# Designed miniproteins, single chains, continued (4): the designs that were tried, part 102

Each design is a single chain, and the fold is of that chain. pLDDT is the mean over its residues in the fold that is shown.

## One batch from the design tools (miniprotein)

Design m15523
Fold by ESMFold2-Fast:
Structure m15523 (fold): chain A 100 residues (1-100)
Amino acid sequence: SSEIEEILKELEEAFEKYKSLLPEDLAKKVEQLLKEIREAVKNKDIEKLKELTKELSALLTEEALRLRDDPSKQATYSALVGLALDVRIASEKIIELLKK
């Protein structure tokens, strides 16, 4: 689906925009999970897609909560919260499109 490809591309572009604000090890884990999400979409594996997007959203949310009260990390906190929301919205839209 061209619509699914557009959603995946927008999610990947959001990550690239904020990648420099993320710790290097976290950025690598996010990049790997995004690649696995793309493969799950290619295979139309809805259950794997749900697991991977839940894992990615949890990873981003846990790191955001760790940084929440640090005034020097508010840009990173905002980026992590935004990315976690983008993952959830993208997941819901892709799953709906894959069920059609």
Scores: mean pLDDT 86

Design m15524
Fold by ESMFold2-Fast:
Structure m15524 (fold): chain A 69 residues (1-69)
Amino acid sequence: SHMSEEEKKEIFEKQVEELKKTLGIEVSEEIKAMPPLEAARELMYELALKYRDEESAQRFLATYEKLKA
């Protein structure tokens, strides 16, 4: 099934809310302004490289794969 860009954005925004709620991580407005697929990829890299949080990086990798489907 083809997901709309709006549905992809909702999935991404829900994951961003979970990051803030569980880990207190604020996602930059620059990343939030990106298309959902690109935003998920950039946030995955930032979580791995800047925050050294491989668990959250893997979670956003799963989100990225879901958005690609």
Scores: mean pLDDT 77

Design m15525
Fold by ESMFold2-Fast:
Structure m15525 (fold): chain A 74 residues (1-74)
Amino acid sequence: EEIEKLQEALDLIKKGNNLYSRGEYEKAAEYFEKAADIFEEIGRQSLADYARNMAAEAYKKAGNLEKAEEIKSR
């Protein structure tokens, strides 16, 4: 159960990284946010913080500074 959720979150990170590398920053940020939510749910706080930081950076790259600031405040 927890292992399956961990794998799901890691797959979302990989998808987000692929989108980020292609310049699809806003979509990448959405994937990183979903991964962060799953990591938080399963108690992996350090991974949740990491994914949240990636989401904030991706939103900033997309020009969505409002969303980037919202994520950083969590």
Scores: mean pLDDT 83

Design m15526
Fold by ESMFold2-Fast:
Structure m15526 (fold): chain A 91 residues (1-91)
Amino acid sequence: NLLEEVKEAKRLIEEDLEEMLSVLSELSQIMVKYAIEGKEEYKAELERKASEADIYMAKAVRYLLDEDFEKAEEYLKKADELVEKERAKRE
């Protein structure tokens, strides 16, 4: 049933959106610190946290909204691979 598939997709998009809003909140805090103190350490942290994974995640959500599920899945995989690489580096 196409209607059930669309409802499930919408639910997944809403959950991903909440996750993205949480990440944006952290980025906003670092951005404010960089704007006030001008320290290169905050710029480096902002570049790491507004990292390639966050950019790919934003692109994936954009493609989901445009109903391009194939590209959305591609960018979600790229974001996931970067998150796993970051996890491996910390261990």
Scores: mean pLDDT 64

Design m15527
Fold by ESMFold2-Fast:
Structure m15527 (fold): chain A 90 residues (1-90)
Amino acid sequence: SKSLELEARLYLAAIIAFGERFRNIDPDDIDKVALAVAFGRVLTTDEEIAAASKEDRAIAYEMLAKVLEKLGYTEQAKEFRDKAEELRKA
């Protein structure tokens, strides 16, 4: 879904802005995740997102997958877990 690819980009922005602090948010704390994602969007530039490492992209996909899994979107969660694994293999 294009909307989930845009969501992944916002999670990547949160990783760039907050690093380990974003990764350590409990995926069950949807409000805290949403707040961090909203601030990430404001605090990062398109250039920073474009320059992001494969590891940061993989972490963003893993965080989104965990949130999707908690919300019951198991197929979409698997898709983003697979994308994270593919980035680490390359």
Scores: mean pLDDT 84

Design m15528
Fold by ESMFold2-Fast:
Structure m15528 (fold): chain A 76 residues (1-76)
Amino acid sequence: SLADMLREAGDQLYEEGRYRLAGDLYTQAGRIAYQQGDLEKAREYYEKAIEAYRQAPDGEGNLADAQGRLDLVKEF
């Protein structure tokens, strides 16, 4: 799926130390999974985005957004 492809690209960027871009791709993967009703994948991908943004020096705003999205998924 597109979500899985974006997650795989995010994994590659994370391994390369490109944390902010990895977080952005994980967030996109999570959004697509959420829209498709795959709440377990959405949770997983948002958690990966949070981890990536914590590693990024300028990821503070993106971290807060990803945390909010994860909290929404956890309510359902």
Scores: mean pLDDT 84

Design m15529
Fold by ESMFold2-Fast:
Structure m15529 (fold): chain A 92 residues (1-92)
Amino acid sequence: SMAQLEEAVRDTVHFLGALFGVSKEQIDAALEELLRLIRESEAVRQAVADALEKGVGALMKFVADQIKKLGGNEPTLYEAFEKILEERKKKE
């Protein structure tokens, strides 16, 4: 459902925002744009649904990539986050 997608995206954006030390205003702005993108683009909606089916790790990677497109310009931060997420997924 759309509500489930919105909640999963919100949780992921908050997690990434905390990890990057992003302000609440920037987190809220990124979340609004990400939710709009999901609503406007069938391709993005399908990508999120596919990621959600694959699990939390895949969803977090997708969200990290979208946040990078919205205003992030430090690829190394997203790469480091992806590595940490993969490690956690293997240990769970």
Scores: mean pLDDT 65

Design m15530
Fold by ESMFold2-Fast:
Structure m15530 (fold): chain A 72 residues (1-72)
Amino acid sequence: FLELAERVFALADRDGDGTVSREELLEAAREMGLSPEVVDRALERADARGDGTVTLEEVAAAIAEAEGARAA
């Protein structure tokens, strides 16, 4: 999960500021074939800024939840 999240984040973090906008994350997710649900869950958790940005940790958590939810 973390490896996938790191790849998505690295691809999306075009600004190199340590955070990723929803748009950047969505573009990276499309390139890697990730579900937009991952982006939505990460954004829900990372509401601290209220500007639609997420951190690597939030992306990793969203991916882990998506996989867990599919199994359960």
Scores: mean pLDDT 65

Design m15531
Fold by ESMFold2-Fast:
Structure m15531 (fold): chain A 73 residues (1-73)
Amino acid sequence: MKKEAYEAAIEAVKKADVSPEAQERVINLLKEMEKAGVSIEEMIAALERWSKSPNPDLAKAAQAALEALRKVI
């Protein structure tokens, strides 16, 4: 279950029309959270904070990951 949610989130970020730097930053966040054993609820909260970023590319990438997670959970 956690692995599938993580894979869906990363795949959504890769398909998002954002800069490669924004993709890398959001993917790295997801990887760090998986390694730390962070709950899916905490992962969603972190992505919601990033979706409100003043950087529109980071916000779009985080929002794509968040939408993918909500569909899998």
Scores: mean pLDDT 79

Design m15532
Fold by ESMFold2-Fast:
Structure m15532 (fold): chain A 64 residues (1-64)
Amino acid sequence: AAIDELAGAIEDKGYAPKALSRKIAEALVNGLRAGKTKAQIAAELVDLGVPQPVVDAVVKDFVV
């Protein structure tokens, strides 16, 4: 599934551990499906407790 593939890619790049990578992937996929902007997705990840450097890296690499 798209979430599982994205979570694996985040973990493989060393941005986050497995459990956090899955939460990030869910937020990205659901946010993109809902038509949210990069800024809105980044804010949602911060609210989920994701560290700012990880948010910045993930949004840069995986949010078009």
Scores: mean pLDDT 79

Design m15533
Fold by ESMFold2-Fast:
Order: sequence, then C-alpha cells, then structure tokens
Structure m15533 (fold): chain A 81 residues (1-81)
Amino acid sequence: KEIEEVLKKIEEVSKDGEKAMKEAKENPEFKEALYLYMLSESLRENAEKLEPINPEVAKYLKELAEELKKEAEKKAKETVE
C-alpha cells in the first residue's frame, strides 16, 4: 500500500521535469528512485521513436528501460521500509 503510493508519486512527478527537480531537492530519499524512473521513461520513449527505423535496437532499449524501472521500484521500496 505505502510502496504503491510512492511509485504512483514517482510516476506523476516524472511526467513534469520541473516538478521532478523540485521533489528531488525537497525529498532526497526519492532522488535516486526518481532519477532511475525518469531515465527508464526516456529510454522507453526513444525506443518507440526508433522502432520504425531499427526494431531490434528499439527492443533492447525497451528491455533496458524495464530493468531501470524495476531498479527505481526497488529504491522506492527502500524509502518506506
């Protein structure tokens, strides 16, 4: 329950770069998790753009984005445990 709320907060904040920077500054415990989540979203978006040009590279980037997202979730769990 607490972990779910933290992950939801990271997702919402990551959609707005300005809010993400402010949240990271005010909440250092979220900084690493937020950074990893933002990086995973950036890779996912770039993979989608590359899919028509190089679907194999796009697939690798999507898998890397999923790994980074899981690492962000792990760091987020550490903030509530």
Scores: mean pLDDT 73

Design m15534
Fold by ESMFold2-Fast:
Structure m15534 (fold): chain A 78 residues (1-78)
Amino acid sequence: MEEEIEQRKAEIIAAVVANPELSGAVAAALVGAKEELSSEETEALAKTTPALDEAEVREAAEEALDILYKKAKEKAAA
């Protein structure tokens, strides 16, 4: 189960790094996860966020996925 999640994270990170147009969406998702923004606020931020370099995209995607999966586990435990 956790191994499957880790593999899925790696696949998503690889896909995002391969598609520079997703860099703004990844940065917005990370900020949205940290600041608990609404879906509408996160989408607006994604449209205004400047392009990130490959290393920044990889780091942001990994951190955003970690936050989202942690929240999912907490919700499942409740």
Scores: mean pLDDT 66

Design m15535
Fold by ESMFold2-Fast:
Structure m15535 (fold): chain A 81 residues (1-81)
Amino acid sequence: SATLEALFAELEALIRDPSASVEAIENAAMRLILTAAHHRDVALLRRLIDLLRSALPGLSPEKAAAVERLIAYAEQVIAEL
């Protein structure tokens, strides 16, 4: 949907922005995780995990740690669906 593509674009922009806070990235990613969980959309969760994993090498240690926690949480959500 146009809304989902906008949410992914927002998350990608935040990940790319060196001035973006960890909290902004966490909030954007959590919005996608909660949306996917509500709709039981495993494909959306896997798409999010792939995006987050692809971003890891370019992140600061603080942002990388937050993104790794988000990946782990998304994987747990998949396991519980």
Scores: mean pLDDT 89

Design m15536
Fold by ESMFold2-Fast:
Structure m15536 (fold): chain A 97 residues (1-97)
Amino acid sequence: SRQQQLQQIEAEVQALIDEFRARLATTDDPAEQQAIADEAVARLTQLMQQAIDLQPDLSQQQIDAALQLPAEFARRALEEKEVGPEEAMRRRAEEAA
């Protein structure tokens, strides 16, 4: 079903986030961190496009918001590397309020 396909994409997004978070943990070089983030953005964009294609009733605003998520992930991953995951999550919760 569409719901099962979306659930599968969500699982792949989470696995990709976990993979790139782990890769960021292995390096303190800003250039390597940026390269890892750029790769994550490209791969997440492909997954987001697949999710959009499964939902023909999405508004343009919802599509635009979804396509901003890869860049937001990169920002969050780099912030977690700088301040740690707990503090980064706290800051994201404040931004979402």
Scores: mean pLDDT 81

Design m15537
Fold by ESMFold2-Fast:
Structure m15537 (fold): chain A 87 residues (1-87)
Amino acid sequence: SLEEKVKEDTKNIKFPSKVVITVDGLEVSRLPEVVLALQKAGIKVLGFSVGDRAEIYLEVKSLEDLIKAAKIIESHGGTVLKVEEYK
């Protein structure tokens, strides 16, 4: 499941932390909707980049917030490939 994947990817992360979520299949035009939905959910969006995949940079207070972020992203048509701590 998505929740199990996020838990496994982040098992060595201590919260609060900064993470990058690598997303496949998300249309660039949907990025503003995803960012707004994350912000509405109380998740701080630090930035994003687009190339072959989208990368969404977040500051998250807890694992629960991170799972919520991943679910929001997938609800907008993206597939979460990887979650990793950055900086």
Scores: mean pLDDT 85

Design m15538
Fold by ESMFold2-Fast:
Structure m15538 (fold): chain A 92 residues (1-92)
Amino acid sequence: GAVERAREHLARAREALKRGDLEGALEHLRQALLAMLELDPDDPRLPELFAELDALIAELAARATTPEQRLEVGILEGLLGIVRGVFRLLAS
């Protein structure tokens, strides 16, 4: 299901970051966010998934060295903020 796909991509992003593979980490974080969009806004697993995604994006941001990498991370941070905001509104 979508939760299992999100968790797998988060695990792959963490592995990529450990190897210094920033592009691989970025792609897996995007795929995790896309999988999370398939979830019900009231899913009790969402807070944990958002916390893990946020932590991994912050680690990726700290390692971004090129202007292109910083832009891609910024876009992902912006998308995460929008998704989190929408889910909070829908869960209310």
Scores: mean pLDDT 86

Design m15539
Fold by ESMFold2-Fast:
Structure m15539 (fold): chain A 61 residues (1-61)
Amino acid sequence: DEVERFLKQYEVFLESYPLFSEKARELQLKIFDEDAEKVGIPPELREELRAKFKEYIEKSK
């Protein structure tokens, strides 16, 4: 449940990413990274989330 909630919130964040200032984006990414560890997201899944984020950034450039 916590993992599913985290993943859903992360997807919502990605959709809203262009609406944030550069500084807010950096802070939100750090918060999500810390929350991922706190919720117990496996390192493998965290790598997948980072890859998804990089793809999003490349598409949104």
Scores: mean pLDDT 71

Design m15540
Fold by ESMFold2-Fast:
Structure m15540 (fold): chain A 111 residues (1-111)
Amino acid sequence: SEEKELALAKKLWPLIEKLAEALKKNDEAAAEKELRELFGKLVEESLKLGLNIEEQRKLFWQLLAIIASMAPEQKELLLRLVAKRLNLSEEEVEEQINAHKEAAQKLAEKL
């Protein structure tokens, strides 16, 4: 469902930009709010498109890898916020972002 994943990523792009902007401003409260909104909208729209949980998780990590590339100076803040949200370690979050980095670059080229 590469077409469905691309359509969803395009629909989520304004939320991706808002999160990246909040991170660039080093505004932790705004970044936490935008991450919550992005996650919620990803779940909502994935359900509408019939994406399964595995496809949703893969897309989520790809979108986070794109966001990390948009705000590289605030990567540590992004890792901390995602780790807190998902009840993971920052190391586990970084491993997931790195594992999805190549797929994220290919997706970003189409956005």
Scores: mean pLDDT 88

Design m15541
Fold by ESMFold2-Fast:
Structure m15541 (fold): chain A 83 residues (1-83)
Amino acid sequence: SEAEEVIEELEALKARIEAAIAASTDPAIRAQLQSLLDLVDTLIDSLKKKLKEGKVTKEDIEATKKLLETIEQQLAELEAEAS
């Protein structure tokens, strides 16, 4: 399903954020990465819960995809600063 595909993309983003946290020694960058990780975890949990309950809407998918793009952009900027 499209919801399962979006969850898989969020889980891939989570792994990428965790790797970025492990690679960074800058406390400010680590704090920003942790905030992104917390957001991604919340989105995964929310979407998985709605999927299990059969309550996922097209609006949920579209909103999550837009957030996914925003998080990917912010992560790329933080990864560039950490280099």
Scores: mean pLDDT 87

Design m15542
Fold by ESMFold2-Fast:
Structure m15542 (fold): chain A 80 residues (1-80)
Amino acid sequence: GLAALRAALDRIRAARNLEELEAAARELMRAVLAAIPDVAKAIGEVLRIIGILIEARLTGDLEAAKARIIALAEELIEEL
């Protein structure tokens, strides 16, 4: 659970383009669904990640997308 979230977060930090960010975010979404027992909360966090990725595709702003996903993942790790 927690180890998978940390591994996904490290991949998000390392992402150099949108394709790498989307791949890392898919791993984060899977880790979130596995780690958070509250299914509604887990789905809500996944939808937030999807929204950030959609905005990144529209704006091309990789660094803003990374910062938002990192903040979200760090908050989730702190809560577990």
Scores: mean pLDDT 85

Design m15543
Fold by ESMFold2-Fast:
Structure m15543 (fold): chain A 86 residues (1-86)
Amino acid sequence: MERAELGAKYGAEVARKAALAGPDASHQMGARGGTLAVEAGPERGYLGAKIGSDYGEKAAREVKADEHSIWGGGMAGAGFGGYLAG
């Protein structure tokens, strides 16, 4: 859980920065997070991604990110949560 929380906090920061750079940057960062989750391994990666996604989205909402950046934060949280769980 603690590692997924770190992924969520990082995802929120990425979402915040992506909002300033534009929606395409948010989508690209989400895609990168997804790739990392797959590389983490099937079972642990999946569970970490699910937990990280929930936490990343919540953290991104707290930093007042736009809709695209909130989605990107969730995806980044999923990717890093999955990677750290694997």
Scores: mean pLDDT 55

Design m15544
Fold by ESMFold2-Fast:
Structure m15544 (fold): chain A 87 residues (1-87)
Amino acid sequence: GLSREEALERMAELLREHYRSLGFSEEQVEALVESFLAKAKTMSVEELIAHLEAARAQVEAIMGDTAHGRAIIATLDEMIAVAREVV
């Protein structure tokens, strides 16, 4: 299993890769990742999983079967899997 800190670091890397793939600048990528980490640090692992699952459901509802929506959902699914590895 992963520690909470190891999981947050791995999730941050997944978000960096996702935003870079969308053409965001390094400054924008780090600002977005820092915003995520600031929120995640205030949450329990269970609250974080629930938050990511809610975000996934919202993306699915709004973006449906778009390629962009599928890319976001894939990143969220990987982040949820990482969070579930915390012991």
Scores: mean pLDDT 86

Design m15545
Fold by ESMFold2-Fast:
Structure m15545 (fold): chain A 89 residues (1-89)
Amino acid sequence: MLEELERLVAEAARLAAELEGAEPGDPRAAAEQIIEAAIKAAKELGLEETRKLLEKIAEDDAKRSKNPELVELGKRMLELALKYAEEEL
């Protein structure tokens, strides 16, 4: 799970660097932060409320983003983070 999320974060960072000139950071650290945030939200709000929150974040990202590939990668990262939170509860 973490390795797959790290791969998606790395791909999104690579795409952002190519399209927006952003410098790629540490994809492992970013993936770990995403997972920890999802686990924390699931523990505080519950899985169903966390799912709704992540779906809302994905919707808002789709409205703000000009790049459909980055939007799709973002959705996949949030889905994996939610799956990881479900497995850790």
Scores: mean pLDDT 73

Design m15546
Fold by ESMFold2-Fast:
Structure m15546 (fold): chain A 100 residues (1-100)
Amino acid sequence: SSMEEEARKEVEEILEEIKELAEKYAKSTDRQERFALRGEMLDLIYRMGELLKKNLSPEEAIKVLEEVIEEVKKLKDESVASFLTNALRYIIKELEEEKK
């Protein structure tokens, strides 16, 4: 449906913003800047989750989030890949519980 295509496009746009913030995080030596960038990336993940919950079935939302996890795993900074994957898996768990 057009709504699924629009949701996937918005997810791709959010993912590109996350990739840009992840590159800034990897280059930063400032602890305060890294904390701010981490917070911004997590906010984008939760916005992505809400977008998918609003526009897709739980099954389709989980499928998109699993695809995002595979993209996040490709990020060069292992700490960024780890905390983003954990946030995405938390959203998937909530969606799986809503299927009952």
Scores: mean pLDDT 86

Design m15547
Fold by ESMFold2-Fast:
Structure m15547 (fold): chain A 120 residues (1-120)
Amino acid sequence: SELEKWLKLFKEAAEKVLNDPRLTEEQVLNLLKNLIDYLKEELKEPLKNFDAIRSLLESKDLGDQLKALAHATVELIQLQRKEVLEPLFKFLEEIKKKFPSREVIEAVEELEKLIKKIVK
């Protein structure tokens, strides 16, 4: 199914990014802001197809993996399936635990509100 396909890609991307020891708070804030902008339709960059996202994820460059995660996350949310809420909110909780700054927490809370608006 489309849901299973995108959920698997999202989980793989999230695991690779969160477990990368090079991951910085600045990169996480940039990821969260880009996700918010995509969901508000303020970032009009075209979303990559599944194969292009997978290619980015197989890159050894953390920036490419972050881009893959962003695109996979937006596509997963755009499916508007309630089953995506638990894995998405678990991922956002893991981000807050790893980078417990006010800026990260506020960005996560804004993103969670947007996700809940889209996935009714």
Scores: mean pLDDT 86

Design m15548
Fold by ESMFold2-Fast:
Structure m15548 (fold): chain A 73 residues (1-73)
Amino acid sequence: MEEKEEKALKYIQEAARALANGDYETAISYLKKASELANPEAKKYFEKAIDAVKAGDRQTAIDYLKKAVGKVL
């Protein structure tokens, strides 16, 4: 359980870094990987973050990513 959460957090960190660098394709890839490892509540926020990245809404993506992290921890 904790190992799975640690791996999800690593993907979240990579997604956040990609978003900061404007690398939206890489950010979406890592958010999908984190979503696959997440509990159902966190997964909803990761899916919303992915949708925001696809729409080019970086601020909304970051807000949903923060909410997803709060549900993983």
Scores: mean pLDDT 79

Design m15549
Fold by ESMFold2-Fast:
Structure m15549 (fold): chain A 78 residues (1-78)
Amino acid sequence: MDEIGEAVRKTVEKAREAGLSPRAIQLAATYVAEYLGDPERGDKARARLEAEMASATPEEQEQYRKALDIADEVLAEL
């Protein structure tokens, strides 16, 4: 739980520093938390973020893409 909490915290901080929307931050944090608990759940959370990005405006798509990149970066550092 502490390791997941730390990874989620890093994801939220990096996403906030990048100026991302609360929804983009929430989706990125959820993906990181789910993946660290169970990679299969992580894949589903990633698919949700990608689905939100596909239905978003071009400006929001850029934010969601940055959110996904930040989440992937945090996961790659583990």
Scores: mean pLDDT 81

Design m15550
Fold by ESMFold2-Fast:
Structure m15550 (fold): chain A 75 residues (1-75)
Amino acid sequence: MSPEEKALVYKNLGNVYKHLGRFDLAEKAYEEALKVDPSNEDILNEYREFLLKYGPAQTVEEADQRIQEILAKNA
């Protein structure tokens, strides 16, 4: 399975956990998607929206900071 396909699987898993109300598991799934494909804008945008609506981020700036921290740890 390609990295792109793996990232999409993790993104979809995050969406499933989100719909089940398992927000901690959803966040971890989105983080794994970004670790596998850190340049994927669709995953970045979905994770940003998740952090703002269901996760711990209260502002766009806070969500982007969390994303940058994940990307930096995998650089």
Scores: mean pLDDT 79

Design m15551
Fold by ESMFold2-Fast:
Structure m15551 (fold): chain A 100 residues (1-100)
Amino acid sequence: GKIPLPSEKEKEEIVEAVSELFGIEREKARKAVELALETLKKHESETPDERFDAVIEALEEKLGLSREQAGAIYFAILAAVSSGIEAALELLKRLKELEE
């Protein structure tokens, strides 16, 4: 089956939150979220752990994000599709607090 993906509106809200919380330029944050979504779609037949590893690798190698930033984007996308955008934004805030 296809992996559920966030709506365009939810994607933009994640982009803004990632940019603001992690100090990533908005355009770079947008590219990161879009790359994460593309990577998830390419690996939809794989296990959750394999999809996670693929997203982390793509974001680190192609955009120079930290593992923590890449992981935050991955989990925000999953939270948005499973629990809604408000849950994704709360998760991003909590993950940022754990890095400090």
Scores: mean pLDDT 82

Design m15552
Fold by ESMFold2-Fast:
Structure m15552 (fold): chain A 89 residues (1-89)
Amino acid sequence: VKKLLGEVAEAIQKLEEYAKYFEKEYEKTKDPRYKELAKKAKEAIKKILNLIKKAVENKDTSYLEEAVKLGKKVIEDIKKELEEIKKAK
């Protein structure tokens, strides 16, 4: 399903962009919240890649649906934490 693959790819791209951004912000600020957010993004990417592998091996698109849900949830959690960090500045 092209739509699910596209949504998974977009989620991975956003999480990689967030991980890179937070690592850069951590080096500048030494604020441990950025380090934790970078770790969260990287762990989510790893889990999504494992779900893609399971989808391919089992020919089951439900793993791709799970990957999309996981990606969206983690991105939303990251956005919420980032807004809290911005309000504290």
Scores: mean pLDDT 83

Design m15553
Fold by ESMFold2-Fast:
Structure m15553 (fold): chain A 69 residues (1-69)
Amino acid sequence: AADAVRAAELALRTAEEYFKQGKYDEAIKTYRGALDLLRAAPPSPDTEALRQRVEDGLKKAEEAKKKAE
């Protein structure tokens, strides 16, 4: 059971919702939380794919925040 992966998937969804609302600070914090959860997950192709999606979302949120300032 990859409870950390499941929690990270939920965090990814929450962060994507914040990003859609223009709440970049909340999105960034939630994406970072998802990455922290994935650190505890066993290495697997599924974990790596999820980590990549979270990192891509975090990068977009950080870039959007910089442009909003």
Scores: mean pLDDT 80

Design m15554
Fold by ESMFold2-Fast:
Structure m15554 (fold): chain A 67 residues (1-67)
Amino acid sequence: DLSVSGNEQARRLMDEILKSTDTKEADELVRKAYNLGVGTAVTEVGRVAKTHPMVSQELKDEVSVGD
């Protein structure tokens, strides 16, 4: 599929977010994934960001406004 590279990058970033134990690192990974702008991948990253304890509340709020 034509958007595979973007989706693959977002999946890798999502995996890193899930493994992250540092709020600053998790926040940076969420920002990188969101900046890819791939609809399907952005939705999955947003879900992970909202539920992951290492992602800051400020970023969780930002990803919630992105629709």
Scores: mean pLDDT 70

Design m15555
Fold by ESMFold2-Fast:
Structure m15555 (fold): chain A 81 residues (1-81)
Amino acid sequence: MKLSSLELLERLIERLRAESDDPGVAAAVAGLEREVEEWKKEGIEPSIEQARRAVEMMAALTLDEAQAAWLRELFDEILAE
């Protein structure tokens, strides 16, 4: 299935909410939602690289190393669909 970068990020947000009740993960989700809404407001479709950078930035700000690795794994799983 071909997903846009915004659809990929929205699916990542949905899976993070479904699979974790951690406050750090909730903060990362809030940050990603803000980035997605800003891109939508400006009419910008980000590249996969830009989407990955947003994910890495949120991971670096709010998550420990194990949580960051899990977040990256989920992103790559969704990208592979």
Scores: mean pLDDT 81

Design m15556
Fold by ESMFold2-Fast:
Structure m15556 (fold): chain A 91 residues (1-91)
Amino acid sequence: DISELSRKLVEELKPLIDELKEKIKTKEDAEFLKKLSDLIVRAATIENKEFLIEIFKELKELMEKVLKGEISKEEAFERLEEIEKKIKELE
């Protein structure tokens, strides 16, 4: 059941989203979180299991890198744009 898989993948991201919310210091941080949240909602509608898993893995890795300070804000937004392009192709 793809809807159960989608729900589970969204739930797995919730702790990372909560950590990102607590670390908002700038308007840019808030804009990043808003865009990320929009992409998670859109990604949850992907009907192909393989692509659903791949996209959620990329979203998780991006969030983890941002939380660890391993990526610049510019690079983080560029990564979101790349993920958005992939999601748009699958919509």
Scores: mean pLDDT 84

